Designed miniproteins, single chains, continued (4). Designs and how they scored, part 23

Each design is a single chain, and the fold is of that chain. pLDDT is the mean over its residues in the fold that is shown.

## One batch from the design tools (miniprotein)

Design m12761
Fold by ESMFold2-Fast:
Structure m12761 (fold): chain A 56 residues (1-56)
Amino acid sequence: MKKLTGKIVGVSGSNLTVEVDGKLAIVYADGRVVFEDGTKGTLVKVEGDEVVIEVP
């Protein structure tokens, strides 16, 4: 599995919108991550305005 770092660009209710390497993704309150291209990941941690996401 590969770890990616993204920047938080928005908040919508309990969900975060993040940008990772020019792609948008939604981080759900349960820790699921879905990229705009349909790639799925898992939230590892939030650090300030950044997130660490694990993908296959």
Scores: mean pLDDT 82

Design m12762
Fold by ESMFold2-Fast:
Structure m12762 (fold): chain A 120 residues (1-120)
Amino acid sequence: LPLSPAEVEARLRAELRGLARQTAALLREAIRIRKELAETSDEKKKKELEQRLVTIATTLGILSAAADFLARQAERLGFRDLAEQARRLSELAKRATQTIVTGGSVEELEELLREVEALL
């Protein structure tokens, strides 16, 4: 109420950019871990890297929920473009979680990263 609609929209867009940056950072880490897994013959190291991927997938799930919440808030305020971008981020974070959990390729993760970076 003390802020103009434009200022409220700008703050929500900044929050969306923050969520997108966090999602991109986790995707970059997942890509690095996948590349390490492809080159590693040590079973103990493989289990450690796989456990780190589980943690990344869990955090991406949290970011997906946060982006969905932001989308609903933006929709209620009439910021349709922002709501669509936030829903897109939520969808991409969910796809990233699924790709990591199902053992999807580095190429699939790199494509998801490009789509997330397009929201920055």
Scores: mean pLDDT 90

Design m12763
Fold by ESMFold2-Fast:
Structure m12763 (fold): chain A 87 residues (1-87)
Amino acid sequence: SEDIKEAEELKKKGEEYFKEGKYEEAMYLYAEAAVLYIQTLGEKHPKTQEMVREAFEKIAEAQRKMGKEDQAEEILKEGKEYLESIK
């Protein structure tokens, strides 16, 4: 499996870009971190579920910051449905 440190660094970089107002770039980094958690630990791992939840919430917030409120609500809905499906 890939080293989880790579996913942790992507998450950290996403957090920094979000703070800097680089919302589109931050969204991609959060999504990439979530994908790497899934690939490395599997969907049912508690750390993966936590990262996936955080990614959906941060992507939605970034979309709201960019004035894309409908897209933000859709992402939150998709995230809730995904997380319920893997319990």
Scores: mean pLDDT 84

Design m12764
Fold by ESMFold2-Fast:
Structure m12764 (fold): chain A 65 residues (1-65)
Amino acid sequence: SAKDHILSSLEELLKEDPNMTIREAAERAKLAGDSLTAAGLGEAGKVLGPDATIAEAIEYAKKHM
């Protein structure tokens, strides 16, 4: 599912940098051509703010996606 894909991508980014922000993660997803993860991060960023951490985005996605 789109949710499973997004969560897997976010968990890999978290392993790379546990302090990564939603803004930074969205840029990396766009550069990788991962439009689903970029869109999901965009929606999380609207709720949590772009400076929220990727760990916060993962928790949001688990509960609300």
Scores: mean pLDDT 84

Design m12765
Fold by ESMFold2-Fast:
Structure m12765 (fold): chain A 59 residues (1-59)
Amino acid sequence: SKEAKEKALELAKKAVEAGMSEDQARMLVLSYLQSQGLSAKEAEEITKEIMEEVKEELA
């Protein structure tokens, strides 16, 4: 959902700002989205989008 994606984006930003590696933040986001009821494939696609957005905003 849009709400789950927005929360996942905030989670990813906070994780990276707290010193987590990109890979650690990616795994955290992926796990969160799956816990919200997304399939593994949907969670992977959204996680990829979120991580690219985080890179662009924090670069």
Scores: mean pLDDT 80

Design m12766
Fold by ESMFold2-Fast:
Structure m12766 (fold): chain A 94 residues (1-94)
Amino acid sequence: SALEERARALLAELDRLLAEYEALVAQKMKTSSPEEQARLRRSLAGVRAEAAALRAAVDAAITNGDTEALRRQIRAVELLIQLLRREIALLKAE
């Protein structure tokens, strides 16, 4: 369906942005204090956990044919994509 295609496209974009964010965090950690490294590690772990939960929720909605759940998860993925784009822009500005 069009919604499933949109969900797959958004998850692919999320994976690409997450990989970019992880690479930038790894680079930033090389010049960060131990306290900043700990904060960056926690931030990355949180984003990874949220992305994994959203992927699982999208997969469940598709498997169960739950169109309403799929629409909600699409919105959640879009919000995480917006958040990651902002975080990436901030890291690149440093």
Scores: mean pLDDT 90

Design m12767
Fold by ESMFold2-Fast:
Parts: sequence; structure tokens; C-alpha cells
Structure m12767 (fold): chain A 105 residues (1-105)
Amino acid sequence: MSPEELLEEIEKLIEELRKKFENDPVIQRLIDVAEETVRLAREALEKETDPADIARIENALQLVKDVLQELLENPNASPLELTKAQMLLMAALTEVWLVKKRIEK
């Protein structure tokens, strides 16, 4: 799957999650992290030509997609499952941010 296809699928998941969990502030915060990851990934991909860094972004985006899909499929996620989702989304955000920082050198 291309990075562009992953970004489009994540954006669709974000829209669906925003609608389903409109009144859930915890899930809304998780979606905010995913949106920031998408924004940074788009900016990094416009400048990045290194296949290894593109692969790191793709892996981070795949992780975001998997986490959002799990949230969509499990609307009764426990506090521990939500904490795990937050940790995984923050890991993906950090990876994309580090790639972007290397490009800005």
C-alpha cells in the first residue's frame, strides 16, 4: 500500500470515529494525536526521498490505522485498552516527528 493510500484510509477512519464518538473526550484526544501524525507525515513525505525513512513513515501510519480500526471495532474499550492505544499513537507520532527532524537538517 502506498503512503498516500494509507493516509486516505486513516482520514476515513478519523471521520468515522469523530462521528461515532462525538461525546467521548478520551477517544477525541486519541483522534487528535492521529490527525497530528497524518499532518506531519504529509509534510515529511513531500520532502523525503530516502526509501528507509519513507518505510518508517509507512510503518508509523500502519500502526495508526490499526489502532483506529481497533477503536472503531471495540466501542467498549477498557481504560487499559485506551491507555495502550494512546501509547501506540504517541509512538507513531514520535517516529514521524523524528523523520521530519532528520529531513530539516
Scores: mean pLDDT 85

Design m12768
Fold by ESMFold2-Fast:
Structure m12768 (fold): chain A 83 residues (1-83)
Amino acid sequence: SAEEERLKQEIISAELVPLVLKLLEEGKSLDEINAELKKKREEIMAELDKLTYEELKERVEQIKAQESELEALQRRAVALITA
């Protein structure tokens, strides 16, 4: 379904963004980055295709909860150093 594809893309993005940043920091070329991203995307998609809709939803909720917690910690840290 369109909703399942959306959930899969959210999970893929959460996995691939840190990889892109790492490869850029390592000075990899755009061609090398694109090759690694294609390979990793295919690997992740194969694993996600084994999951149910409910399992996909739970994984996205866990990702969002972790992001929200990290954002709250960052705001608290800024408040402490600006006090």
Scores: mean pLDDT 81

Design m12769
Fold by ESMFold2-Fast:
Structure m12769 (fold): chain A 73 residues (1-73)
Amino acid sequence: MKKLSVDELLEYARRLFDEGADEAEVEKAVRELAIKSGLDPGVAEMLARGITSEVVLTKRGQGSDSLRAALLS
């Protein structure tokens, strides 16, 4: 059972990207945070990969475009 929410890990990854971290740095930092929060290293690695990929796709304009479309709705 997870002690840290996926939303908190997503927000942490987003903050790191905003601070200029690259994809590899974000994935490593998210993995470290998940392990520190009590997750199994293998589970933490899978979560870090998934979260980092999701944030990268959002940052590549998909999320920003979706927010703009919703605001114009």
Scores: mean pLDDT 71

Design m12770
Fold by ESMFold2-Fast:
Structure m12770 (fold): chain A 75 residues (1-75)
Amino acid sequence: SMEELKKRAEEFIKQVKEILPNLSDEDKKRVEEAIERIKNAKTPEELVQAMTELARIVADSLNKKNLEKKKKEEE
């Protein structure tokens, strides 16, 4: 249902907001734009698409940080 999807989106947004201070200014802007798209979604399809974009932005940002940490640990 749309209500269940919105609840999941709200929980996901809360989790993303916790990591937001650790992102670059460029990634923060992309995240904020993706959150706005989630808030403005009128259909389940639009909501899923907006959530998928937010997840991709977050995953890319975290992967960049994880690669930097692994390089330091593998010395």
Scores: mean pLDDT 76

Design m12771
Fold by ESMFold2-Fast:
Structure m12771 (fold): chain A 61 residues (1-61)
Amino acid sequence: MSPRVREAQRIADAIIAGRPELRPYVDGVLATFRAAVDAGDDREADVILGTLREMLRGVEA
């Protein structure tokens, strides 16, 4: 598994642990991220990873 996919999964797991009600939304974002990585769309993957990091900051606040 790529380091980027592993990082996205780690962030997703942390969000769900803090706010379990976000699971369906986080799962959708993670699926879109994996699709971008599989397509070789590094720019889109970085944008989506940024979205996951922003969601994690909101949970930690």
Scores: mean pLDDT 81

Design m12772
Fold by ESMFold2-Fast:
Structure m12772 (fold): chain A 71 residues (1-71)
Amino acid sequence: SEIQREVSKLAGASIRKIGGETGDELVAKSLAKKDAEKAAKVREEGRREKERATAEEAAYQAKFDALLAAQ
């Protein structure tokens, strides 16, 4: 985003005074790590939701199977 470009430019200018060129790579790695952690959380939540949906489907199937057997 536009804000992220401005933040990266400011961080690059600030860290260039300390140890410049490696600073931009460290910032990029830090952001990638944070994004990876967020993606892992979303994946875990999606897996949990899928497990719950599958369990509900199985429970419904068991109920219908019991009704058919009672027929």
Scores: mean pLDDT 69

Design m12773
Fold by ESMFold2-Fast:
Structure m12773 (fold): chain A 67 residues (1-67)
Amino acid sequence: SPEIDELLARIRRLVAEGERLQAEMDAHEANGDTEAVARYKARLAEVDAEIGRVMQELDELIAKEKA
């Protein structure tokens, strides 16, 4: 379904964003930028929460199509 395809694409984009943020955080951590690391941890937590929400929406749509 187009709705499922859109949610899957959004999950893929969020995962890629999280991977980029993690790499940036690791670079700042290597440079001792503790304040930057704390900001990246907060952004990563937001991305993880959004992935969880989108995955829940995906599960609900799949369940509706099987009912």
Scores: mean pLDDT 87

Design m12774
Fold by ESMFold2-Fast:
Structure m12774 (fold): chain A 117 residues (1-117)
Amino acid sequence: AVAAAEERATAGMNSAAGVAALLRSVGTSAEQVEPGTALGVLEALALTAAGEEVRTEVSLLLQGGGRDPGTGLERLEADVERAQAVLDTLAAAIDARPLRPAELAAVLRDALLALRG
């Protein structure tokens, strides 16, 4: 199920090994990967990265004891907008042509770096 995959991605992606395993699994099948599969993997990556940022900011706001949460909310909104912009950019690149596994792995690495800021 999607929820179980999201839980595993969230748990595993705090480690470089989890991200590397995902990139390798996408990169080792056919010479060209279907665009829908590549987008699905990036959406899962973006959701887990944004989820960690959101959890961290919410935790800090709750521990702040009288601090104004406005700046934290603006940062969370900016992080979500950044993730969406990365997804939109990747979708456009994938739609332009089929990607070979090595090209897909490179694009996914660049997207992951952009999502992390």
Scores: mean pLDDT 49

Design m12775
Fold by ESMFold2-Fast:
Structure m12775 (fold): chain A 65 residues (1-65)
Amino acid sequence: SMNEELEKQFREVANEASLAWSEGDTDSLREYIEKMRQLIEQMKDEALKEKGDKIVAIFEEMLAK
């Protein structure tokens, strides 16, 4: 389904965001956060959106000094 494909894409981008963070690549991390936000906007399931928002918030906090 569309929701399953969006969830898979979100997991792939979140994994790349984690790798960028581990390598100190904050520019790529910012791009992945934006892409994760765009995927969340396309989601129709509120529980999936809430989980995605929590994951993005963690990455955004990691960018804060």
Scores: mean pLDDT 84

Design m12776
Fold by ESMFold2-Fast:
Structure m12776 (fold): chain A 70 residues (1-70)
Amino acid sequence: SLEDDAREVAKQMGIGHGASEESAEKGAKAIVEYLKKGDEKGALEAAKKHGLSDEAAKAMVEAAKGALES
């Protein structure tokens, strides 16, 4: 599904930016749920609360948005 694809690409983007697999997975789930609600700012803040850096969180949000727009 688009949601499963969005979670996977966001997770891989987070790992690529130095996030742990656990933080990237939790962040990706939160990002997709907030983006489904149209809340991009909420997605970014939720990712940061899961221990992701600003760089990782921004990259993950953009990756998830791209997948959800497909």
Scores: mean pLDDT 84

Design m12777
Fold by ESMFold2-Fast:
Structure m12777 (fold): chain A 86 residues (1-86)
Amino acid sequence: SGDELHDLYKEAKKLAEDDPELKEKLEALIEEIGAFIEELKKKYPEAVEGKLPKEVLEKLEEEAREKEKEVIERLRELIKEYEEKK
């Protein structure tokens, strides 16, 4: 969920302040998310213009949902890696 993603990101960002390796991995994840958003804009230009046909919205939501799951899993792995280093 969006709430889970937000909470995990805040935790990972706070932990990354004390671990340069974790910070580098978190920054790489942020860049990957940025690249995903740019590719999504290219695939669904109607979304950028605020014109969201139902079919385009459904495809965009599906791709965004799968990416959210991936990001949540990767954030959990980064947090776990930091906890294992403590």
Scores: mean pLDDT 75

Design m12778
Fold by ESMFold2-Fast:
Structure m12778 (fold): chain A 59 residues (1-59)
Amino acid sequence: ELASLSDPKRDYGRGKVIKGKVYVDEVTGKRFIESSMLEAPDGRKVGRVSYGVLYGPPV
């Protein structure tokens, strides 16, 4: 990874629901998480990140 590009205002541990995408194969029922390219403000591609997806009430 090139730099910390995490959002410091997101708190994954405090039970907030995080927006993300999960694709589900309707035949197998397997889930996989969307990965996105990270982009600098000037439009350069700077890396990839996998999204964490939370479902239902947080633990």
Scores: mean pLDDT 39

Design m12779
Fold by ESMFold2-Fast:
Order: sequence, then structure tokens, then C-alpha cells
Structure m12779 (fold): chain A 98 residues (1-98)
Amino acid sequence: SEVLERIAKRGKMSVEEVEKKMKAASELITKAVKIFNEKDANNPLDPQEVAREVGRILRAMGGLYSGLLGDDKAYSIGLKILAEILGVSVQEVRDFLR
């Protein structure tokens, strides 16, 4: 709870709003993994195409993950996890989020 209170204070929002955004971010990651698995199972796609589609979804959420966790380090961790899931480099994921 103290971690959520610190994030809420830094973001100038309520603890309830932080919890809502955390849940939305978790659901977005789950959706991205599902899209990856569905495309990987049904058609042999290059990792770059999958990374572009997942990057598009993250961009549509407007840096919600970064804003929620309050710093660039949290966003960097998210990109590393995504790169590992997609089987591409962190730099490639960053390039697709341009």
C-alpha cells in the first residue's frame, strides 16, 4: 500500500486510480502476449511484424506503464520483458514505438 501511495502522490492521482491503471497495464500485457501466440500459432510471422503490432498497442495507451510506475527505468523494464516475449532486441521494440 505504501508503494501505491508514493506512486499516487508522484502522479497527482488517487490510490484507486493507480490500482485501476495497474490492472489496465496488466491486461494490456496479457492481450499483447495473446496476439503474439495467436499470430505465431496460425501463421509464421517475422518477429519485427509482431513487435510493431504490440508496440502500436503500447503507444495507444500513451505511456501509461511509464506514468504509472513514475520513471524511465520502469518503462525500460517493460520493454525488456516485451523484447524477451517477442524474441527481438530491446532496440527493435524501441524503434517500433516511434
Scores: mean pLDDT 55

Design m12780
Fold by ESMFold2-Fast:
Structure m12780 (fold): chain A 88 residues (1-88)
Amino acid sequence: EEKFKKAKEILKKAGEDILRSYIAGDIETMKETLKKAFDEVAKLLGNKEEIQKIRDEALEQIDKDPENAFTIATLALNRIYELIEKEK
């Protein structure tokens, strides 16, 4: 469906932007990119609480462990991608 295609496009672009921020050493931009992407996907899919929980967990983990921000962000994006795949 078009909504799921759009959600996957948002996640793909977010992953690319997060990688660029990681290479630049800009953790704050990485966090902002993650938050915006998850908020857009949540709105598109009807403000799913599970997506917001994954976002909040990832942002909190990055604040506690900024050296692993890229790994935390990419794992969070993958969790949302898997959630979308399950719904079809």
Scores: mean pLDDT 81

Design m12781
Fold by ESMFold2-Fast:
Structure m12781 (fold): chain A 69 residues (1-69)
Amino acid sequence: MSPEELADILIASGRVPEQYREGVINTLTAVKEQKIDVVKERDKFLALMKQNNIPEQYHHYVLDAALNL
């Protein structure tokens, strides 16, 4: 799935507030483009989520979405 499709699923399901949609898209796009292994490179993935201002309480949903890229 695309970063946009995954972000829209997270928002439509109520898992992530709409205000973080752009941050989720930017995070998932960077994961896909840089081919980041979100499990093995967890510190790099966490840094991306923090850079995109995603609160820690939503990090596990963004991780689950990244596994479906």
Scores: mean pLDDT 87

Design m12782
Fold by ESMFold2-Fast:
Structure m12782 (fold): chain A 75 residues (1-75)
Amino acid sequence: FLEELKKKVYEEGIKLGIELAKKSKKEAEELARKVDEQARKLEKLGQKYKSKSGLTVAELLRVYAEGIRKGAASV
């Protein structure tokens, strides 16, 4: 089920990236960068505190940021 969730999160990222890039490609790319930065921060915290849920949230945010970047690039 996690793999299905990751696919849906990626698809939602693509959709958001496309919609934002239609108005401003730069803003879409900046949002993707900020989401990716938060994902990396949460990944480090998840590793430090040995939190499986924290690592899962970080992975989902990373996939979402990748989706936003791909969506923005497609415009």
Scores: mean pLDDT 85

Design m12783
Fold by ESMFold2-Fast:
Structure m12783 (fold): chain A 87 residues (1-87)
Amino acid sequence: MKAHAILSVSFSGMDAARSSKLTIDQALEFSRLLGEIIDALSSITDDDLALQLAGEVSDILDSTKGKDGDELIKAAREALELVKKAL
């Protein structure tokens, strides 16, 4: 279900943020990017495509666990671009 996929992205994002050494500015930028990713995924009418993209986004965010905040923000931007290209 699409809602489950979106929740999985939210959990992956929160876990990545917790394991990364984020400054306040980086945390605000990451929160903004995560919100845009969730909004973009929610606007996809094909539930199978939304599930696939949510999985890819979660994998991208999970790959940044233990990295610095710049790597997390870069990954979040790449994930957002991936979702936007599918719209």
Scores: mean pLDDT 80

Design m12784
Fold by ESMFold2-Fast:
Structure m12784 (fold): chain A 95 residues (1-95)
Amino acid sequence: SETDLRNQLNQLNIQVMSLRDRVLYSIQTNSLEDTIKLIEEALERLEQIRQQVQQILSQLDPNSPLAKQAQQLIDYIDFLIGWLKEKLEQQKKLL
């Protein structure tokens, strides 16, 4: 149902925001090695979440508000993956 897809999308959005916040906190508080590991784990998880959001999007009317929300989440995940990859390279240079 659309309600089930909306609930799944909301849970995936919460997971994305949680991963972002955990990485941001780690950069300020944790060791360089622990932060690198966390970024690598976050990148793997974001790729998995992206695939799940794409599966949800494929089941929706492309003109629906929920499809627009799913697309916005994909766009944000793509932005976050790019940012994390750049951050990972910066952190590895400090080792």
Scores: mean pLDDT 90

Design m12785
Fold by ESMFold2-Fast:
Structure m12785 (fold): chain A 68 residues (1-68)
Amino acid sequence: TASALQEQAYETAGKAAEALRAGDLETARRYADELVRQAEQLRSLGMDRAAEMLLRTAETIRRQVEEL
């Protein structure tokens, strides 16, 4: 379901943040890529607001990886 996908994506975002704090930039990038894929799925299900939030989160993670 869309709700299950959202929940999983939020968990993925949390793991990405933990990877950034640990200095594991490669793992953080992989999680950001997963968030983009999950956001595209949510968009296809009509969950535009949730998809937009996840896409913003993924972009933020990618930028932080680049800045570190």
Scores: mean pLDDT 81

Design m12786
Fold by ESMFold2-Fast:
Structure m12786 (fold): chain A 96 residues (1-96)
Amino acid sequence: MKPSKEELEKKIKEAEEKLEKLKEELKELLKELAKLGEGKDALESFEKSEESSEITLKKLKEKLPLEMYLELLEQEIELLEIAIKKLKEKLKKLKE
């Protein structure tokens, strides 16, 4: 069934709310890792884009399974952002 304008707006809102929750979950997970002494580099990587190569080398020193989960969560966030952009484009085309 072709989604209506209202259905697309609702889907976008739900996706944006989910995106915010995922970003909050990522922040909380990084804070939990920081309590273990490991998460400071992960938190810096999330907040600082400028020195990413240096942060990557720090992460390589501490190869924790949780780092893979953080990367997967970041990928999920990126995919959801792309999905929201596509939904907004579709909505704009329906709004003339």
Scores: mean pLDDT 64

Design m12787
Fold by ESMFold2-Fast:
Structure m12787 (fold): chain A 57 residues (1-57)
Amino acid sequence: SKEENLAKIGKLSEEVWKGAVEAAYQLGLIDKVPESLEELEKLSEEQVKAILQLGLM
């Protein structure tokens, strides 16, 4: 679920989740880089899942 994936992203270090968000933006998966962890809640479930997958690289 989106909520479960957001919780998992929140357990990543700030450096890791920011890197994942930048990678998602560069891949065209998100239209704007979120400025905070809370802004990830505004993204779709698919976008959140993709960010988590990038963060777990």
Scores: mean pLDDT 82

Design m12788
Fold by ESMFold2-Fast:
Structure m12788 (fold): chain A 65 residues (1-65)
Amino acid sequence: MAELCSNFDAAAALPAIEAYTKKLGGDVSLLPNTIQLVKSSCPKPSPSSDKHQEAVWLYLLASKQ
């Protein structure tokens, strides 16, 4: 999982992550900071912690499945 968090191409992934963020009711303008956080620390999102981190994780899990 750490290799998926740190090694994905953010630019190529952005359209899918934006789609997940919009479905979760998040703000796409926060995604650059959230993507950097996920790539640097790979935090597991909590349902109540951050919708933007959840959107990145949904993309990563979908790419694994």
Scores: mean pLDDT 70

Design m12789
Fold by ESMFold2-Fast:
Structure m12789 (fold): chain A 82 residues (1-82)
Amino acid sequence: AKKVAEDIIKELEKLKPTFSPEAQAVLDDAIERIKALEKLNASVDDIIGVVRQAATELRRLGQEEDAEKVMKLADEIKKKYE
């Protein structure tokens, strides 16, 4: 789980500068939740679940394009780690 957490955090940090301040706050929350899950030795699915929840929250805020980018990232990481 540590490698998947590190990989997803790195990719979320890369996306963050292109997002609005409200969307950046959603990513910051997701990153902190992923860090907490890593410390608890949570599963890959648990970590991917946090990323998918962040995408859902972005859609709720009307940030559809940003949500699509985050969801695509979750799908790519899940496929990589299976």
Scores: mean pLDDT 81

Design m12790
Fold by ESMFold2-Fast:
Structure m12790 (fold): chain A 90 residues (1-90)
Amino acid sequence: SLSPLEFDIEVAYALALISVAIIKIQAEHEKDPEKRKKLMELADKTSERIDKLYEEGLQAAKEGDEEKVQRYVDELINLTKEALKEADKI
């Protein structure tokens, strides 16, 4: 079973992936090709950054570094908030 710290990172990652899915759904319903392209590029860039934070956060969780895990959870949350705000401006 997952440790509590591993669970925290997995939940933050799952929520971040849902945010990327929301941007991709927005792109699929976008009629302007330039806006659709920007939304897909934002989703792809955000997904790459999410995966990196998840890998680093999961490593911190395996090492039992509670403070470092909390920083990665906060970074994932902030990244998703910024991406959704950027999507709303497109």
Scores: mean pLDDT 89

Design m12791
Fold by ESMFold2-Fast:
Structure m12791 (fold): chain A 55 residues (1-55)
Amino acid sequence: SQAAAIRQQGQQQVDALTQQGRQYADQGDYAKSSQYLSQGGAYFMQSARQETEAL
């Protein structure tokens, strides 16, 4: 379904941002880690809204 496709693409973007955030955390750069995780949260919310609209 379109909702499933939207969720999958949104999850991929969230995962990519989360991975970058984790890499910065592993380096001890918690400020940059926080920025990337916040961006991931924003994409998650946007993806959830788009999924709801596709239903």
Scores: mean pLDDT 77

Design m12792
Fold by ESMFold2-Fast:
Structure m12792 (fold): chain A 117 residues (1-117)
Amino acid sequence: KPLEELLEIAEELFPENEDILELVEAIRNNDLVKAGEILEKLIEEASKENEKELVVAATLILLYLDSQGIDVSDIAEKLIEKVKDKLSEESLETLKELAEYIKNKDYEKLLELVRKI
């Protein structure tokens, strides 16, 4: 299932990042409030050194909401607007592409692109 595969990829990419690991656990426990709090923390702490973590965290939240049957189109647009000043142009374009794959249910391309981060 795409969400579980993305959770495993996130753990493999950031095995020592406590915020990413807590986000993965919150999503596995269906704790949307906790997941949102961790994303807000990652956005506030965002720097040039942790852009990949923020891109993956944002993607996890969008895919989690999609897995719950929520239309992520408006949410993705608002999230991208909120993080655009925290990300390089390259990281921002990657996040936009990942969000588009989620909107289009193109989960194979989503997972392939995340693995290249």
Scores: mean pLDDT 87

Design m12793
Fold by ESMFold2-Fast:
Structure m12793 (fold): chain A 100 residues (1-100)
Amino acid sequence: SELAELERLIREQLEKDLERIRNDESLSEEQKRIAELVHTTTAETLLPVLRETLAALDPEDQRRLLALVRRALEGGNAATALMEALIEFELEQRRRAAAA
């Protein structure tokens, strides 16, 4: 499914994000641990939120949310992409409801 493919891309991006953190010689070992924890915890928390949000939506809104996540993911940060896409989608849904 499109969601399963996107979840795989999110997990692949998270792995790249963690490798970048681990290899960043400008960061202390403590800073690396904190950054890895924040990225992993955010992705683990928001991925179920994405699934639950998609399950409640019609196919048109599902495609729109999936497209937002894909575009945000092009920025090269899985945790930020999930957060930004979910926030943007919620704001757009509220805007559309107010305009209707």
Scores: mean pLDDT 87

Design m12794
Fold by ESMFold2-Fast:
Structure m12794 (fold): chain A 85 residues (1-85)
Amino acid sequence: MEKERIIAFLRELKEKTDDENLKSTIEAVIKELEKDPNNYEILGKFLRFYGSVVYGDDSEEKLKELLEPLELSESVKEEILKAAK
């Protein structure tokens, strides 16, 4: 369930962006997560990058906001946030 939710979330972000470089980056992250759905390091680093580029905010607070729609368990959210540091 978590893998499907994360991949769907990334696909939604890709559809919402008009930046071709961001679309390519999101697609690369999706491919890596399809190989290893527990690769929280690549997911966390990507979300920090995305927050910085799209919102000008790479804070832990913004990362938490971006993860909220995914309805992930608290332990998984914490692991992603820690991997993003």
Scores: mean pLDDT 77

Design m12795
Fold by ESMFold2-Fast:
Structure m12795 (fold): chain A 81 residues (1-81)
Amino acid sequence: SSAALRALFDATLAQLRATESPETVKKAAGVLGLLELGLSDPSVSDAQIRAVVEQALAEEKLSPAVRALILATLEQALALR
């Protein structure tokens, strides 16, 4: 991943560590890992990456605030593609 992508993920995780439990941060880090995996494969479309991330967020039962932050990170990461 680019330095900009790493900085974006580190910033998102830092925000989550300030406000959320370690368990929630671990789940969020897992979702960001799926995002990073999707971004690493040029054959995977932006729409497919969005669908996988949104499904993972729903399965992990993260709060609306955590979901909103990760979805904002998703859109910023896709713009760096």
Scores: mean pLDDT 86

